# Designed miniproteins, single chains, continued (3), part 49

Each design is a single chain, and the fold is of that chain. pLDDT is the mean over its residues in the fold that is shown.

## One batch from the design tools (miniprotein)

Design m9676
Fold by ESMFold2-Fast:
Structure m9676 (fold): chain A 65 residues (1-65)
Amino acid sequence: SAAKREEFLAEVRKIAEEALRNNVSEEELAKRIEDLVKKYKADEETSKEALRIFLEALDRMARAK
């Protein structure tokens, strides 16, 4: 449902922001997002959105150095 999708994506964004603030490893961030995808059983479109948030976080970390 849309509500479940919004909740999932909000949680992914929260994890990404925490990774940026606390310099969490890429491995740890990826593992937590994968766990959420499995737990929520996200469909392809929702999983692609989660991947985009993940890649955005990685880019921000790389650019911030």
Scores: mean pLDDT 79

Design m9677
Fold by ESMFold2-Fast:
Structure m9677 (fold): chain A 87 residues (1-87)
Amino acid sequence: MKVLQKAIELANNHSQEEIEERVEELRKKAEKEADSLKPEEIREATARYLAELLGIPAEELLKLSDEEIKAAIDKVNEELEKKKALE
C-alpha cells in the first residue's frame, strides 16, 4: 500500500523530533478545525492532514477505507514509538 510505504519512509528518513513536531502541528490544525466540521467532513480533514504528513495527494487517501486510513496513522505512531524505545 502506497500510504504505508510513505509512512515507513517518513519514519526512516526523518528524525523523531521532526516527525513529532509535524504530528503536533497537524494535531493543532485538526483540533482547530474539528469544532467547525460536520462528522462526514472529519474524514476528509483527517485524510488531508495525513496527506500533508506523508507527502502524498489527499485524493489518494480519500480512496482508502476508514480502516486503511487508521492503519496508516497507527503505522506512523508505531514507528515513532519504536524510535523512542531505541533511545
Scores: mean pLDDT 67

Design m9678
Fold by ESMFold2-Fast:
Structure m9678 (fold): chain A 90 residues (1-90)
Amino acid sequence: MSKDQLIDQAKKLVQQAYKYAQQGDVDKAGKLMGQAGKLLEQASGKKDPDVDSPDPVVTGGATVRLAGDMGDVDLAQVASRTVRVLQQQV
């Protein structure tokens, strides 16, 4: 129940982060990726203290791991593209 809600919210945040990154709003994109990472860690039952560090690589790693468990590569692909855009602008 709550696990599915956390995953849905995380997926929405990743999509929003991707949209902001494309608009050049790197700060908002990074913050949204951090929030998505927190939700994914809660859904997986794992707590990542580094989620407070808006590092899309760390957040992307958590996203990729969960996406692999679900058999859904879409979330991992969105995270990878967001990381690339953030690295390009920072």
Scores: mean pLDDT 60

Design m9679
Fold by ESMFold2-Fast:
Structure m9679 (fold): chain A 65 residues (1-65)
Amino acid sequence: DAEEAAKEVVLENKASEEKLEALEKAIEELKEIRAKLTDPEEKALGDRQIELVEEIVEKAKELLE
């Protein structure tokens, strides 16, 4: 579950706001890479991975409060 993965990232690495911003930038880079993919199945997998990482970032922000 993305929420549990986010908890491990926060606890294990003591994630700061800077790390969360870096993850958000990584998501944008992943979206750019996904946009360059031509295979529809790879695009679908990329979309799924981006969504999962976005969910992890959102949950990690909640846990830092």
Scores: mean pLDDT 72

Design m9680
Fold by ESMFold2-Fast:
Structure m9680 (fold): chain A 89 residues (1-89)
Amino acid sequence: SAVENLRKALEYVEKAEEALLAGDTEAALKYLDQAVREVEKTGDKELAEKVRKLKEEAARHIAAGDLAGALQTLGEMRKLIEEALKKEE
């Protein structure tokens, strides 16, 4: 269901935040890829495009060593997914 996929996407964003705080940038990027895939499974193409762009922005911050910028971008991604989930519930 879309609700299940959105909840899984939120769990992956949370895991990405935890990985970044632990200094594991490789794990963080893999979790963000999983978050995007879960959003894509909902069939909401507009939401998937927005989440994909936020993943690309977070990856740029990570590559620059900007932890604060990366975490802010993940926060934006989380809010976007939470808003989509509220519309389904």
Scores: mean pLDDT 88

Design m9681
Fold by ESMFold2-Fast:
Structure m9681 (fold): chain A 72 residues (1-72)
Amino acid sequence: MSREELIRAAIDELQRSGALSPREAEAARLVLLDGLSYREAAERTGLSQSTVRRAVKMVEALVADREARLAA
């Protein structure tokens, strides 16, 4: 499983569980998959940069946990 696949799976899981709203999930995709800055993702989604940063951090934490488990 690639890191990009882990990111996509993490975003989908967090959105499905309700940990991320659909708009927060879209912002996380824009930053982590499309390479946009927090500012650019905030502008496109109408979220604050702080909300975008929180969403990205949640996804990165889940990805890091999954990567650690795959490496063990």
Scores: mean pLDDT 84

Design m9682
Fold by ESMFold2-Fast:
Structure m9682 (fold): chain A 61 residues (1-61)
Amino acid sequence: ARESAEAGVQTFEDLGLDRRQIADALRRLAGLSEEEAERVATLFLEDPEAAIERLAAHLER
C-alpha cells in the first residue's frame, strides 16, 4: 500500500543506502538473484509502491 511504500523508501533513505546497497540487501535477505535484486532496487527509486508489493510477495512472512 502507499503508506508501506513510503515507509520503505524512507527507511532506505534514512539508512543512506544507495541502489547497489539496496540490491545487496535484497539478495541477502530475500535470496533474490543479482538481476532480480537490481530490478526491485530500481523500482524503489522509480515506483516505490510497485517495489514494495513485489518484495512483499517474496518475503510473505
Scores: mean pLDDT 67

Design m9683
Fold by ESMFold2-Fast:
Structure m9683 (fold): chain A 62 residues (1-62)
Amino acid sequence: MSGLMSGLGSALSLRAKTVDEAIKILEEAGLTGTVKLLREAKSKGKTTVGEALEYASGILSK
């Protein structure tokens, strides 16, 4: 919760984090849909949030 006040800094840090770390943070925030998306991307070997989001975008935009 305290990280929310950092704004862009927090968002950038989240993108740089590993998928596992991001999943833990997002689960605590109650973002279950995003957690499911990240877990799916991780199953395909994506290691960072940025990579996972690009992978998911490629699938969803088909």
Scores: mean pLDDT 68

Design m9684
Fold by ESMFold2-Fast:
Structure m9684 (fold): chain A 84 residues (1-84)
Amino acid sequence: MALKAVELDPETVATLERLTREVEERLLRLFEGKEPAEVAELIKETLERVGELFERYLAGEMSPAELAERLEELVAEVEARLAA
């Protein structure tokens, strides 16, 4: 794993694990029934943006509440793009 245990607060780890599971479940539902070739670029962009949000949270740039809000915004944007 590329991540090192330099700043592993147990509450931070638990928050990331919970939010990761929630985001994975929602994204799987959004991409359910879609052909990978049609949504491959959107999937890649979404995963990169999720990674950026987690990196910023780990860097102390946002609160858990802000992270959750940004993730909801991202999911809503993905839903809107898939509905087009």
Scores: mean pLDDT 73

Design m9685
Fold by ESMFold2-Fast:
Structure m9685 (fold): chain A 80 residues (1-80)
Amino acid sequence: GLTGMNREELLKAISDALRAEGASDEYVETTVKVLELWHDGFSLEEIAKRLGLSTETVEELLDKGYDVASDIASQRQVES
């Protein structure tokens, strides 16, 4: 679960982590939007349609976003 951070704080932490890995601003912003829509209950197909992406791209961004979020949650578990 993402319990321990509010949505805005977690998305900022994910953005900062992606930028630290050398991701472009466009990639970071798109990944954040994918994560927000997924959290709001949208399907992969609905997110793809809304953002003008392929479902494959949405799945890749969602996987990367959750991987980073899991790493942040694991590292900050002591601070929660």
Scores: mean pLDDT 77

Design m9686
Fold by ESMFold2-Fast:
Structure m9686 (fold): chain A 95 residues (1-95)
Amino acid sequence: MAKELAKEARELGEEAGREAGVSGGTGSGAAGTLLNGAEPGSEASRRAIEEAREQVEKAAELGAKYHEAKKDLLGSIGDKLRAIGDEIDERLAAE
């Protein structure tokens, strides 16, 4: 059960990342890609950094909202499954 929920959460997280226009994460890799071919310290690189910052912030906000909703849902499911497990254990002990 937990493995299937984790896999589904990962796949949906990947889809949310793609919809945000960012693959994998909001780390330095995305900034590196946007700066690819631009010289550091040039006007073009400064402009690219500003655009990258805006994109990363928007993608992070969208991703955070999606991951928060997913985390809350998985937390609720986890709590429910835990309660069901406890109830089964109690019934087995009573029989």
Scores: mean pLDDT 52

Design m9687
Fold by ESMFold2-Fast:
Structure m9687 (fold): chain A 118 residues (1-118)
Amino acid sequence: IEELVEETVRQAEELAARLEALAGLVEGDDAERLAAMAAGVRALAEQLRAAARAGDLEALAETAETLAQLARAAARLAAEIAARSTDPEVAARAEAVARQAEELARRAEELAEAARRA
């Protein structure tokens, strides 16, 4: 379970950085939403570390489930940005963000299940 926590946190921090980078390339509400999602992902990554250190498997499972939900929301937003972008570079970066967010969601769901079984 410790290896799953470390990998999930690493992927979450990478996604947050890419969400922040994408926010810098878009305007208005999309930029604000991406920045807010990045902050949320970073906060949940810190909460995962705290729950793991405390041995609080219930908190770990709940935080991982919340991270999975936020990652799915980030994937949807990034996919929408990719679909409507007229800039090929922005579209390509948004598609990459969407894929990474989907991977993080799956990893977080695996972590939640592992924590509930422990």
Scores: mean pLDDT 88

Design m9688
Fold by ESMFold2-Fast:
Structure m9688 (fold): chain A 76 residues (1-76)
Amino acid sequence: SADDILAQIEAVLQQILAIAKQILSPEQLAQFQAEIDAYLAFLRSHRDDIALLEQALAHLQQLLERLKQLLQEQQE
């Protein structure tokens, strides 16, 4: 359902923000947070477009994996 996909999107975004807090300056983090908030609002306005929500989830999962990889490369 749209609710299930949106819940997964929010969970991925929370993980992305947790990584961003460790890497970004306060100014960069504020800009990134605003972009995330705008994107989530956009997705919530398109709850009837399941294909759009699935595409967004896949995109965010790819971004999260790239961020995790970058963090691991710096920590290992």
Scores: mean pLDDT 84

Design m9689
Fold by ESMFold2-Fast:
Structure m9689 (fold): chain A 79 residues (1-79)
Amino acid sequence: GLERLRKILEELREKYPDAQEAIRAMESVLEAIENKDVKAARAHLEALRQLKAQSTDPELQRLLDEGIAVAEEILKELE
């Protein structure tokens, strides 16, 4: 799970370098998961959902959706 989330973040940085808020939110989710801080990870994940809803780019939305889904799967394993 975590390795897949890192790959999604790398793809986000490569394809959407100007999506700084989304990149930072994804980095924060990853850091919180690595620290096993479920509460912080969920807060940052909610920020990603809001950023996705505000986006008009369907490819960016798809990449954010994939990251959200992978992060939610990891968080279920940490509960």
Scores: mean pLDDT 84

Design m9690
Fold by ESMFold2-Fast:
Structure m9690 (fold): chain A 87 residues (1-87)
Amino acid sequence: SAPSFTVEVALVSGRTPENVLEAHVVTITLGPTRDEAAEAALLAAIDTLALPENAAALRRMLALARERGRYIVSVTFAPPQRLRLPK
């Protein structure tokens, strides 16, 4: 079976006047066995929290992983963090 691995992703939502984005850091474990609840939670978070461009890119990456037998096994959400955008 395909090996498992962990990926950390920032779901960027909202903006502040100081050119700071609010980000929800998500830790995703990918592996050979699909967890439907974890997958549903991640997809809901992408739809509600991520910018549309980033949401589309992340969905493409997850679909590509799935085609290679790597499914969402678990998802952990960190508290929102403020990220400063590079110039």
Scores: mean pLDDT 71

Design m9691
Fold by ESMFold2-Fast:
Structure m9691 (fold): chain A 54 residues (1-54)
Amino acid sequence: KEAIEKIGKLTGRSVETIERDLKKTGLTVEEYIKRLQDAGLISKEEAEELIKLA
């Protein structure tokens, strides 16, 4: 998914690391994006763009 690749670019994490985190936490891609926004790791605008790709 394009969303996972863009999250990797924004956070410096590999796609494999993000996929593992998603499986381990049981979060959807959308929920994962919202947690990144809440943590201040991405902007509101970046989160909205990523959610559209999820």
Scores: mean pLDDT 79

Design m9692
Fold by ESMFold2-Fast:
Structure m9692 (fold): chain A 86 residues (1-86)
Amino acid sequence: DEEEKKNLDIITDLYKVIADREKARFEKLVDEHLTPEQKAEFRKRYAELEKQAKEIESISYYDKVAGYDYLAQGYRELIAEAEKLK
């Protein structure tokens, strides 16, 4: 119903904001602290997460929360690995 859809939209938006925030944190960490050689180590994994982001655009509306949570976790893993290099 209309109320259920509004609640799903709010939850989906919250998870998207979390994923976007973690992506921004990773990009800032890489730009400020890593060498070009170290950046290359993350290129393939970052590209895979960008591919997953495009796939979220085509998945079921009800599955988008899981998609954004997956992206957030992926960016957090990259942040943790990059943090060890600085």
Scores: mean pLDDT 79

Design m9693
Fold by ESMFold2-Fast:
Structure m9693 (fold): chain A 84 residues (1-84)
Amino acid sequence: LSPEAVEQQRRGLEGLIEKEDEVVVPDLPESSAIASVESSYNIQKVSLDWLKAQDPSLKDVVDRAEAALDKRRQNTLEAIKKLS
């Protein structure tokens, strides 16, 4: 990655971290909502792991973004079960 691309990726990841407490429940039946959340989490996790492998200088912010993503996943799944 170029230095400019690294800076852009850091800003994007910091945006994800800032949204760690933001929970959006899909307007779907419970089983479909759970499947949607799990699928999105898995896709994002793979992308974050790939990015960390491409540029080790992003490891700190990627690890923080993955933690934020996991927190949002857990909170969203809990909210789905409560609302559905």
Scores: mean pLDDT 78

Design m9694
Fold by ESMFold2-Fast:
Structure m9694 (fold): chain A 68 residues (1-68)
Amino acid sequence: SMMDEIVEKGVKIFEELLKKGVPVEEALQKAMLEIRRLAAEKKLSREEVDEVVQRFLEEASKLYKEYK
């Protein structure tokens, strides 16, 4: 789905930034900015944006715990 694609792209950006040595807080902010921009471009509802953000944060948390 469109939401799945946005979440996957956000996670990929977050992971790529972590691999480049970008601090976790900065990588999270940059990935969040990108997923919010994509959600706006695709005209997602508030509920869909909230779902995408929540799912992204769940996946980012898993990566953060393994990277740390």
Scores: mean pLDDT 83

Design m9695
Fold by ESMFold2-Fast:
Structure m9695 (fold): chain A 103 residues (1-103)
Amino acid sequence: VKELKEKALKLLDEALKVAKNPELKRLLEELKELVEEMADIVENGEKVKLTEAIGKGLRLIGLLFEAKLLAKKENNEELLKLLEELEPLVNELIKLLLSRSDG
């Protein structure tokens, strides 16, 4: 989890540096906050309700999808590559958070 969190946050920090659109920066900052929150829940061994875990996972997927769409629309290939590298880490984090849910 710690390595997953560190790698995801590094990719998001790099994404924030190459993002030029203020809306993209806002989406990336929200992604970063949610990744940190979800990773901290998993790392600290906290239990979450299934509805909370699902809600966080759906929001994380939604934010990533929106950021990828905007990056593609702006022809920001560097940002798109960073977001594509982030996607498997996001999927693993969601899987880990769901494993902490109580139903």
Scores: mean pLDDT 83

Design m9696
Fold by ESMFold2-Fast:
Formats: sequence, structure tokens, C-alpha cells
Structure m9696 (fold): chain A 81 residues (1-81)
Amino acid sequence: GIYEKRTAAQSLAAGQVVTLTLTVNLEAGTYTAVLQAVDENGNVTVLAAEFVTVKEAGEHTITLTATIPASGTYTLVLSVI
């Protein structure tokens, strides 16, 4: 399944560093963690993506950090797929 964390819409500046953390129960396997910014018009920008390898089933904390490329109002979305 897809695990997801969304922020409220917020004003962010170009060059600002953002960090999102998602704690989720995962089975053993390889996942893709993706941090996205969604603007006021629904345009999606991928800010960061990483492979996450889970060796043992259980609770895992996934953290992605990215720099905002352009000033605007964004909802940030961290997904684990």
C-alpha cells in the first residue's frame, strides 16, 4: 500500500530547507520514499526521492530533507510506496 503524510499549506521561500518525517509499520522489502511540493494550482514538484530497504518488519521512521527551489505556497507530501 501507499503510506503518506501531508502538511497544511504553508508559505515557503526559495532556498528554505524543509524536513518531513513519517513513522510507519512496514513489511520487509524495498520501498521508495518521495517528498513532493504541491502548489496552490495543484502542480506537483518532486523535491527528493530515496530507496528504503527494510530488513525486519516493524515500525520504521523515514525522514526526507529538501531545499525549496522557488518561493510559493505549498503543501508538502511525504509518500512511502
Scores: mean pLDDT 89

Design m9697
Fold by ESMFold2-Fast:
Structure m9697 (fold): chain A 95 residues (1-95)
Amino acid sequence: SSLLRQLEKRRELGAQLYRDFVRGALRDLLAELRREGVDPARVARLEALLARLDALDALPALTAAQRAERDQLLREGQDEIDAAIIERAQEISAK
């Protein structure tokens, strides 16, 4: 039905907005860590994660395996964002 197609389009838009959010937040975190000159292992990990997400997003279509890889990378990205939020909250609370 037309209603089902509209729901599918909204779900796709939500998924795209979430991917854009994660990528943006990871870029901001990477820029901050680079400015502070801290945690080179975390910088390298974030660079690799962003490069792979960018490579997958550049493809015209994804295989099932590539979609699973993207979903895993998005989970890893969310974990890095969550860790950064917790670290920042702890730093503010210590002052």
Scores: mean pLDDT 84

Design m9698
Fold by ESMFold2-Fast:
Structure m9698 (fold): chain A 73 residues (1-73)
Amino acid sequence: MTDEEKIELLQKYLGVSREEARKILEGDEAEKKRFAEKYGVSIKLVDDLSNAETELELHLTLSMIFMEVSVRK
């Protein structure tokens, strides 16, 4: 799966900017921590998102993040 495809999915499901999506996918530790804190998501899920290699794994992780955000709100 290409980085552009991952960015598109992150924007679609999380409503993040392209800049934020790129930083998360690049494994920027500070951005991952900031994202986890802002959205009330576990850092483990953000790590899983950045490490997702398949489309299925990416979609599953995004769904889990979306559920976590919904519960924390």
Scores: mean pLDDT 75

Design m9699
Fold by ESMFold2-Fast:
Structure m9699 (fold): chain A 80 residues (1-80)
Amino acid sequence: SPETEELRRQIEELEKKLAQIQAAIAAGDLATAQALLDEMEKQLMEVIGRASALNDEETLERAGRLHDEALALRRQVQAA
């Protein structure tokens, strides 16, 4: 469905954003990492809500992994 295709695109963009956050942290650019984490968390909550409504288990599993990674990276940023 168009909704499932949109969720797939959104999760792929979030996976790309996670890589950008990791790169920002590695570069010591904590301000950029923080801003990207805030954007990612808002987008993840939207994707999780929509995927749950559609019973899109693949997207929910991917979003769950991204959420766990984002939490780990947020702890790194807050500890620095």
Scores: mean pLDDT 87

Design m9700
Fold by ESMFold2-Fast:
Structure m9700 (fold): chain A 88 residues (1-88)
Amino acid sequence: KVDELRAQGDKALEAGDEVEALRYYVQAADLLVEEGKYEEAIALLEELAAKLSGVAKAVALYKMSEILEKMGKFEEAKKLREEAIQIL
């Protein structure tokens, strides 16, 4: 489940596969969002984004912005979208 997906993502990070790491972390975050655990989903993707660069980091920031919008945090979501666009 979430812990298993995170563990797979961490293994991908150790292997230098940012795309695979992003895929697993996004799946884990999506499960947390489905359970209404928005703060945990944001924290998970924030930890990942700190370890990523370029396009992968931009995608992680954009996913965080989508979750922030679901939380009603529209200004915070807008800021992360602008950061993601600037990286691209």
Scores: mean pLDDT 84

Design m9701
Fold by ESMFold2-Fast:
Structure m9701 (fold): chain A 80 residues (1-80)
Amino acid sequence: SELLEQLREAIAARRPEEAARLAAELLTSDPSLLPQVVALLVGLYREGDAAFAQEILAHLRRLLPPELFEAVVAAIRAQL
């Protein structure tokens, strides 16, 4: 997916607002990509970038329906 590649690039460039917008677009167009988006965020926590992951999640909370945002948070917590 081109959007998934753009999300990886936004994360590498340390652009939390852009990463959140791309993640929201991915999840609203194809919810089956939830595991892939969650894996990227879990990776940030495991690499010691918890603050950056939290910035992305703060923006994502505003962009996603509450139910979908809670699914993302629950999936991250289950893997940590």
Scores: mean pLDDT 88

Design m9702
Fold by ESMFold2-Fast:
Structure m9702 (fold): chain A 77 residues (1-77)
Amino acid sequence: NAVAYALLGCSYVGQERPDLAVEAFKQALQLDPNNAEALGLCALALKDSSEATRETVLKQLKAELPAVQYERLKALL
């Protein structure tokens, strides 16, 4: 369930655990790359995170995700 992984990632972002958040968001976006709800939840979590956590997560997602998926996420920020 892509939404469940996105929500798990949101929880890790709130706990300032960027490595765990990256893995959760990666799973969410890989399970259903076109799931607008999962993408929206990832973007909202990153908007509400600390600057340090947001920067770390985005840097790692840029390296780990296909460019198209990363650009879709960035467009929502």
Scores: mean pLDDT 81

Design m9703
Fold by ESMFold2-Fast:
Structure m9703 (fold): chain A 61 residues (1-61)
Amino acid sequence: SMEEKERALLAAVHRLLEALAAGEISEDELLTQIRTRAAELGFSEAEIDRWVAALRAALAA
């Protein structure tokens, strides 16, 4: 379901944000991995772009 896809993506976001906070990955690497994971989960290109834009905005705050 869409809810299951969103939960899986949010779990990936959470793990990658922890890795970013620990200095293990860069912001660009986080965004690249989120794009890859969202595509694997079957999100459309437009949905992926919206997720990435939201994450970029959150990271810039």
Scores: mean pLDDT 87

Design m9704
Fold by ESMFold2-Fast:
Structure m9704 (fold): chain A 63 residues (1-63)
Amino acid sequence: SMEELRAEAQKLPPDEVAQRALETSDPEKIAALLSAMPADVRAQVLTKFPPELAEEVARLLQA
């Protein structure tokens, strides 16, 4: 649920969120997780991705 994603995002440091996202290897699932995060934390997580993945996830977040 969105509430569970929000709670998880709030409790995990950006490094851990990035690690979990990279293990998923699914841009849509990564975007869903990041959509539950505050904008500043979301930006920090995106900086930890490879540029191509960061661009794809950012694009999905704009939809």
Scores: mean pLDDT 74

Design m9705
Fold by ESMFold2-Fast:
Structure m9705 (fold): chain A 87 residues (1-87)
Amino acid sequence: SLSPEEVARRAVEEAKAIAEANPDSTKILFIRDPELDREFLALSEEGQREARRLALERARATGDPRVVAAVENTFALLEALRRMRKA
């Protein structure tokens, strides 16, 4: 299983790839990696918070707002999925 830091690193790498593949930034960008989704959801709640924090920090460091948006959108969806699984 991936650590929070490894999940964060992979998320930012995927977000960069999605941003590069979608230069017309009128689309809402999401990371579409089911394996990354599973690795994130396998983390503890504390680990999930840490992975999101580290991913956003790394995404902001790129200076590309599209990368930041892709990371924010993706983790918002994963957090919503986590909440729905509790119901």
Scores: mean pLDDT 81

Design m9706
Fold by ESMFold2-Fast:
Structure m9706 (fold): chain A 76 residues (1-76)
Amino acid sequence: SLSEEEFDEEVRLALAEIYVGIAKSLERQGKLQEAADAYRKAADLFEEVARTYGSPEAERLAQEYRAKADELEKKA
């Protein structure tokens, strides 16, 4: 069974992936500002996982999606 800490990590990762999916959908629709906002929410969740659980994968994803949000915001 998952500990409370492991459950919290999985929930944050699942929420981050949901926001990535939302962001990609909005980007495909040309809703660049809304897509940027969704990518920032995903990046924040990945950053929380990286800091709390020491995940290098989450750290890379946080950096990737934050950069993506910044680029889309400039285009909006």
Scores: mean pLDDT 85

Design m9707
Fold by ESMFold2-Fast:
Formats: sequence, C-alpha cells, structure tokens
Structure m9707 (fold): chain A 72 residues (1-72)
Amino acid sequence: VLEEAEKKIAEVRKQAQDEVDSLMAEGGRRRKAATPEEAERIRNELTDRAQSVADKAMEEIRKIRKEAEEKL
C-alpha cells in the first residue's frame, strides 16, 4: 500500500516538474520576443501558472497519502 502510494507520488511530482519546466521554456521563448511590458505580464502569468501546477500536485499527493494512511 505505502510502496504503491510512493510510486504514485513520485509520478505526480515528475509530471508536475515536467509541466513547470515546459511552461518556463515556452515562457522564456515568449518573453524573448516580447516588449518589456509584455515580458513582465508573461513573467507574472508564468509565476501564477507554476504555482497552480505546484498546488494541484501537492493536493494530489496529500490525497494519495491520506488514502494510503486510511487503508493501514
């Protein structure tokens, strides 16, 4: 049970990190082509989106941990 939960948590963390990395890479390209004002807006958008991805991953991890604990 715990081993399966740890594997799921690792997959969630990897997926979230890959998504953040992809967002940052795309955002970097967009910012390079943008005006300074647009670059600042893109930076704020990326920060908010990265935080949203992290929050969703943490909530999913919390759910996996809680379900595993309840089955013990």
Scores: mean pLDDT 80

Design m9708
Fold by ESMFold2-Fast:
Structure m9708 (fold): chain A 76 residues (1-76)
Amino acid sequence: SEDLEEEVELALLAMTVAIFKRALEQGIPLTDEDIKLLEEVKKRAEEIAKRSTNPHIRKLAEDIAKEAQELIEKAK
């Protein structure tokens, strides 16, 4: 199922966001490479949100994209 594949991908994107969020909370600065990865996470989550017809998947993707953007802004 495409929905299952998208949920698995979103889970991996969410874990990536959670790792960087924890790093910033502990005072560990994000590298330029880490910021670039967060930008890729945001872009992919936004793509899933636009493409998905499943409201639950769309909402998860929107939330992940938003949190990735907040971390990018906080890291600058």
Scores: mean pLDDT 87

Design m9709
Fold by ESMFold2-Fast:
Structure m9709 (fold): chain A 75 residues (1-75)
Amino acid sequence: DGAERLRRLADVIEEVAREKGAEEAVKYARLARRAAEAGDLEKAKQYLRLAFNKLMEEAGMDAVNEAHARFEREA
C-alpha cells in the first residue's frame, strides 16, 4: 500500500529529525504522515520532499542517509 509506505517513511524521518534536533524536518514529517493517513498521497509526497530538504538543511547529509538506511532496513 502506497499510503502505508509513505506513512512509514514519514515516521522514520520524524524519528531521525527528533534525534538530531531538526525541528522543521519534524514539522514537515508530521504533515506528511497526516496527509498519508488521509489518503492524499500527492500532498504526502510534497511534505516528504520538504521534510528531507529541511533535514538536510538542519542536520546535514548524514541524517538524510540515516533516514534512508532505516527505511530500507524496515522494508
Scores: mean pLDDT 86

Design m9710
Fold by ESMFold2-Fast:
Structure m9710 (fold): chain A 96 residues (1-96)
Amino acid sequence: STPEEQKKILLELAEVFRELARAAREGEPGVSELLARLDELYAKLAPEHQKKVEEKARELEAELAKRTIGSEEEVREALAEAFEALSKLFEELAKE
């Protein structure tokens, strides 16, 4: 795909992850449409961008593994923070 198409996909993924972060914090049902959109957009990402996302995801998983999570609220907050970090990564990738 073109660089312009990749930028659009990255910005749309950033928006999806912002919405996932909000839904996680609020315990909102009905994320299935967001997850379907995520799958569609992610499949269109260039392999170089997918690699950077996978590296960030591993970093976030390692960070979560160090936390003591004792409540559903703490799980939701940790997920929201991870989704916000991924959203920021997509915005950074869209710039260059």
Scores: mean pLDDT 82

Design m9711
Fold by ESMFold2-Fast:
Structure m9711 (fold): chain A 85 residues (1-85)
Amino acid sequence: SEIEKMEKEILEETLKVLGEEYREKVEEALRLLREFRERRAAGEDLEALARLEERLKELSEKYQDNDDYGAILEEVLAILREVAA
C-alpha cells in the first residue's frame, strides 16, 4: 500500500517532466524496479542488483549534461530488461 502510493507519486512527478506519452514506459520501469526490490528483500539476485547499480551509474555519467529524459528512460528500461532476464 505505502509502496504503491510512493510508486504512483513517482509516476505522476516523472510524467510532469517527460509527458503522458511516456506513461507506459515509466510504469514498466517502476514495475521492474519493484521486482528487484522484492528479490533483494528475499536475498536473491544480489549479483544482478550489483550489475544494475553499476550500469545505472555509468548511464548517469553519460547523461550528466543531457536533458533528453526520454532517451535516458529508454536506456534505463533497456538495462532493467537485460538484468531482469
Scores: mean pLDDT 76

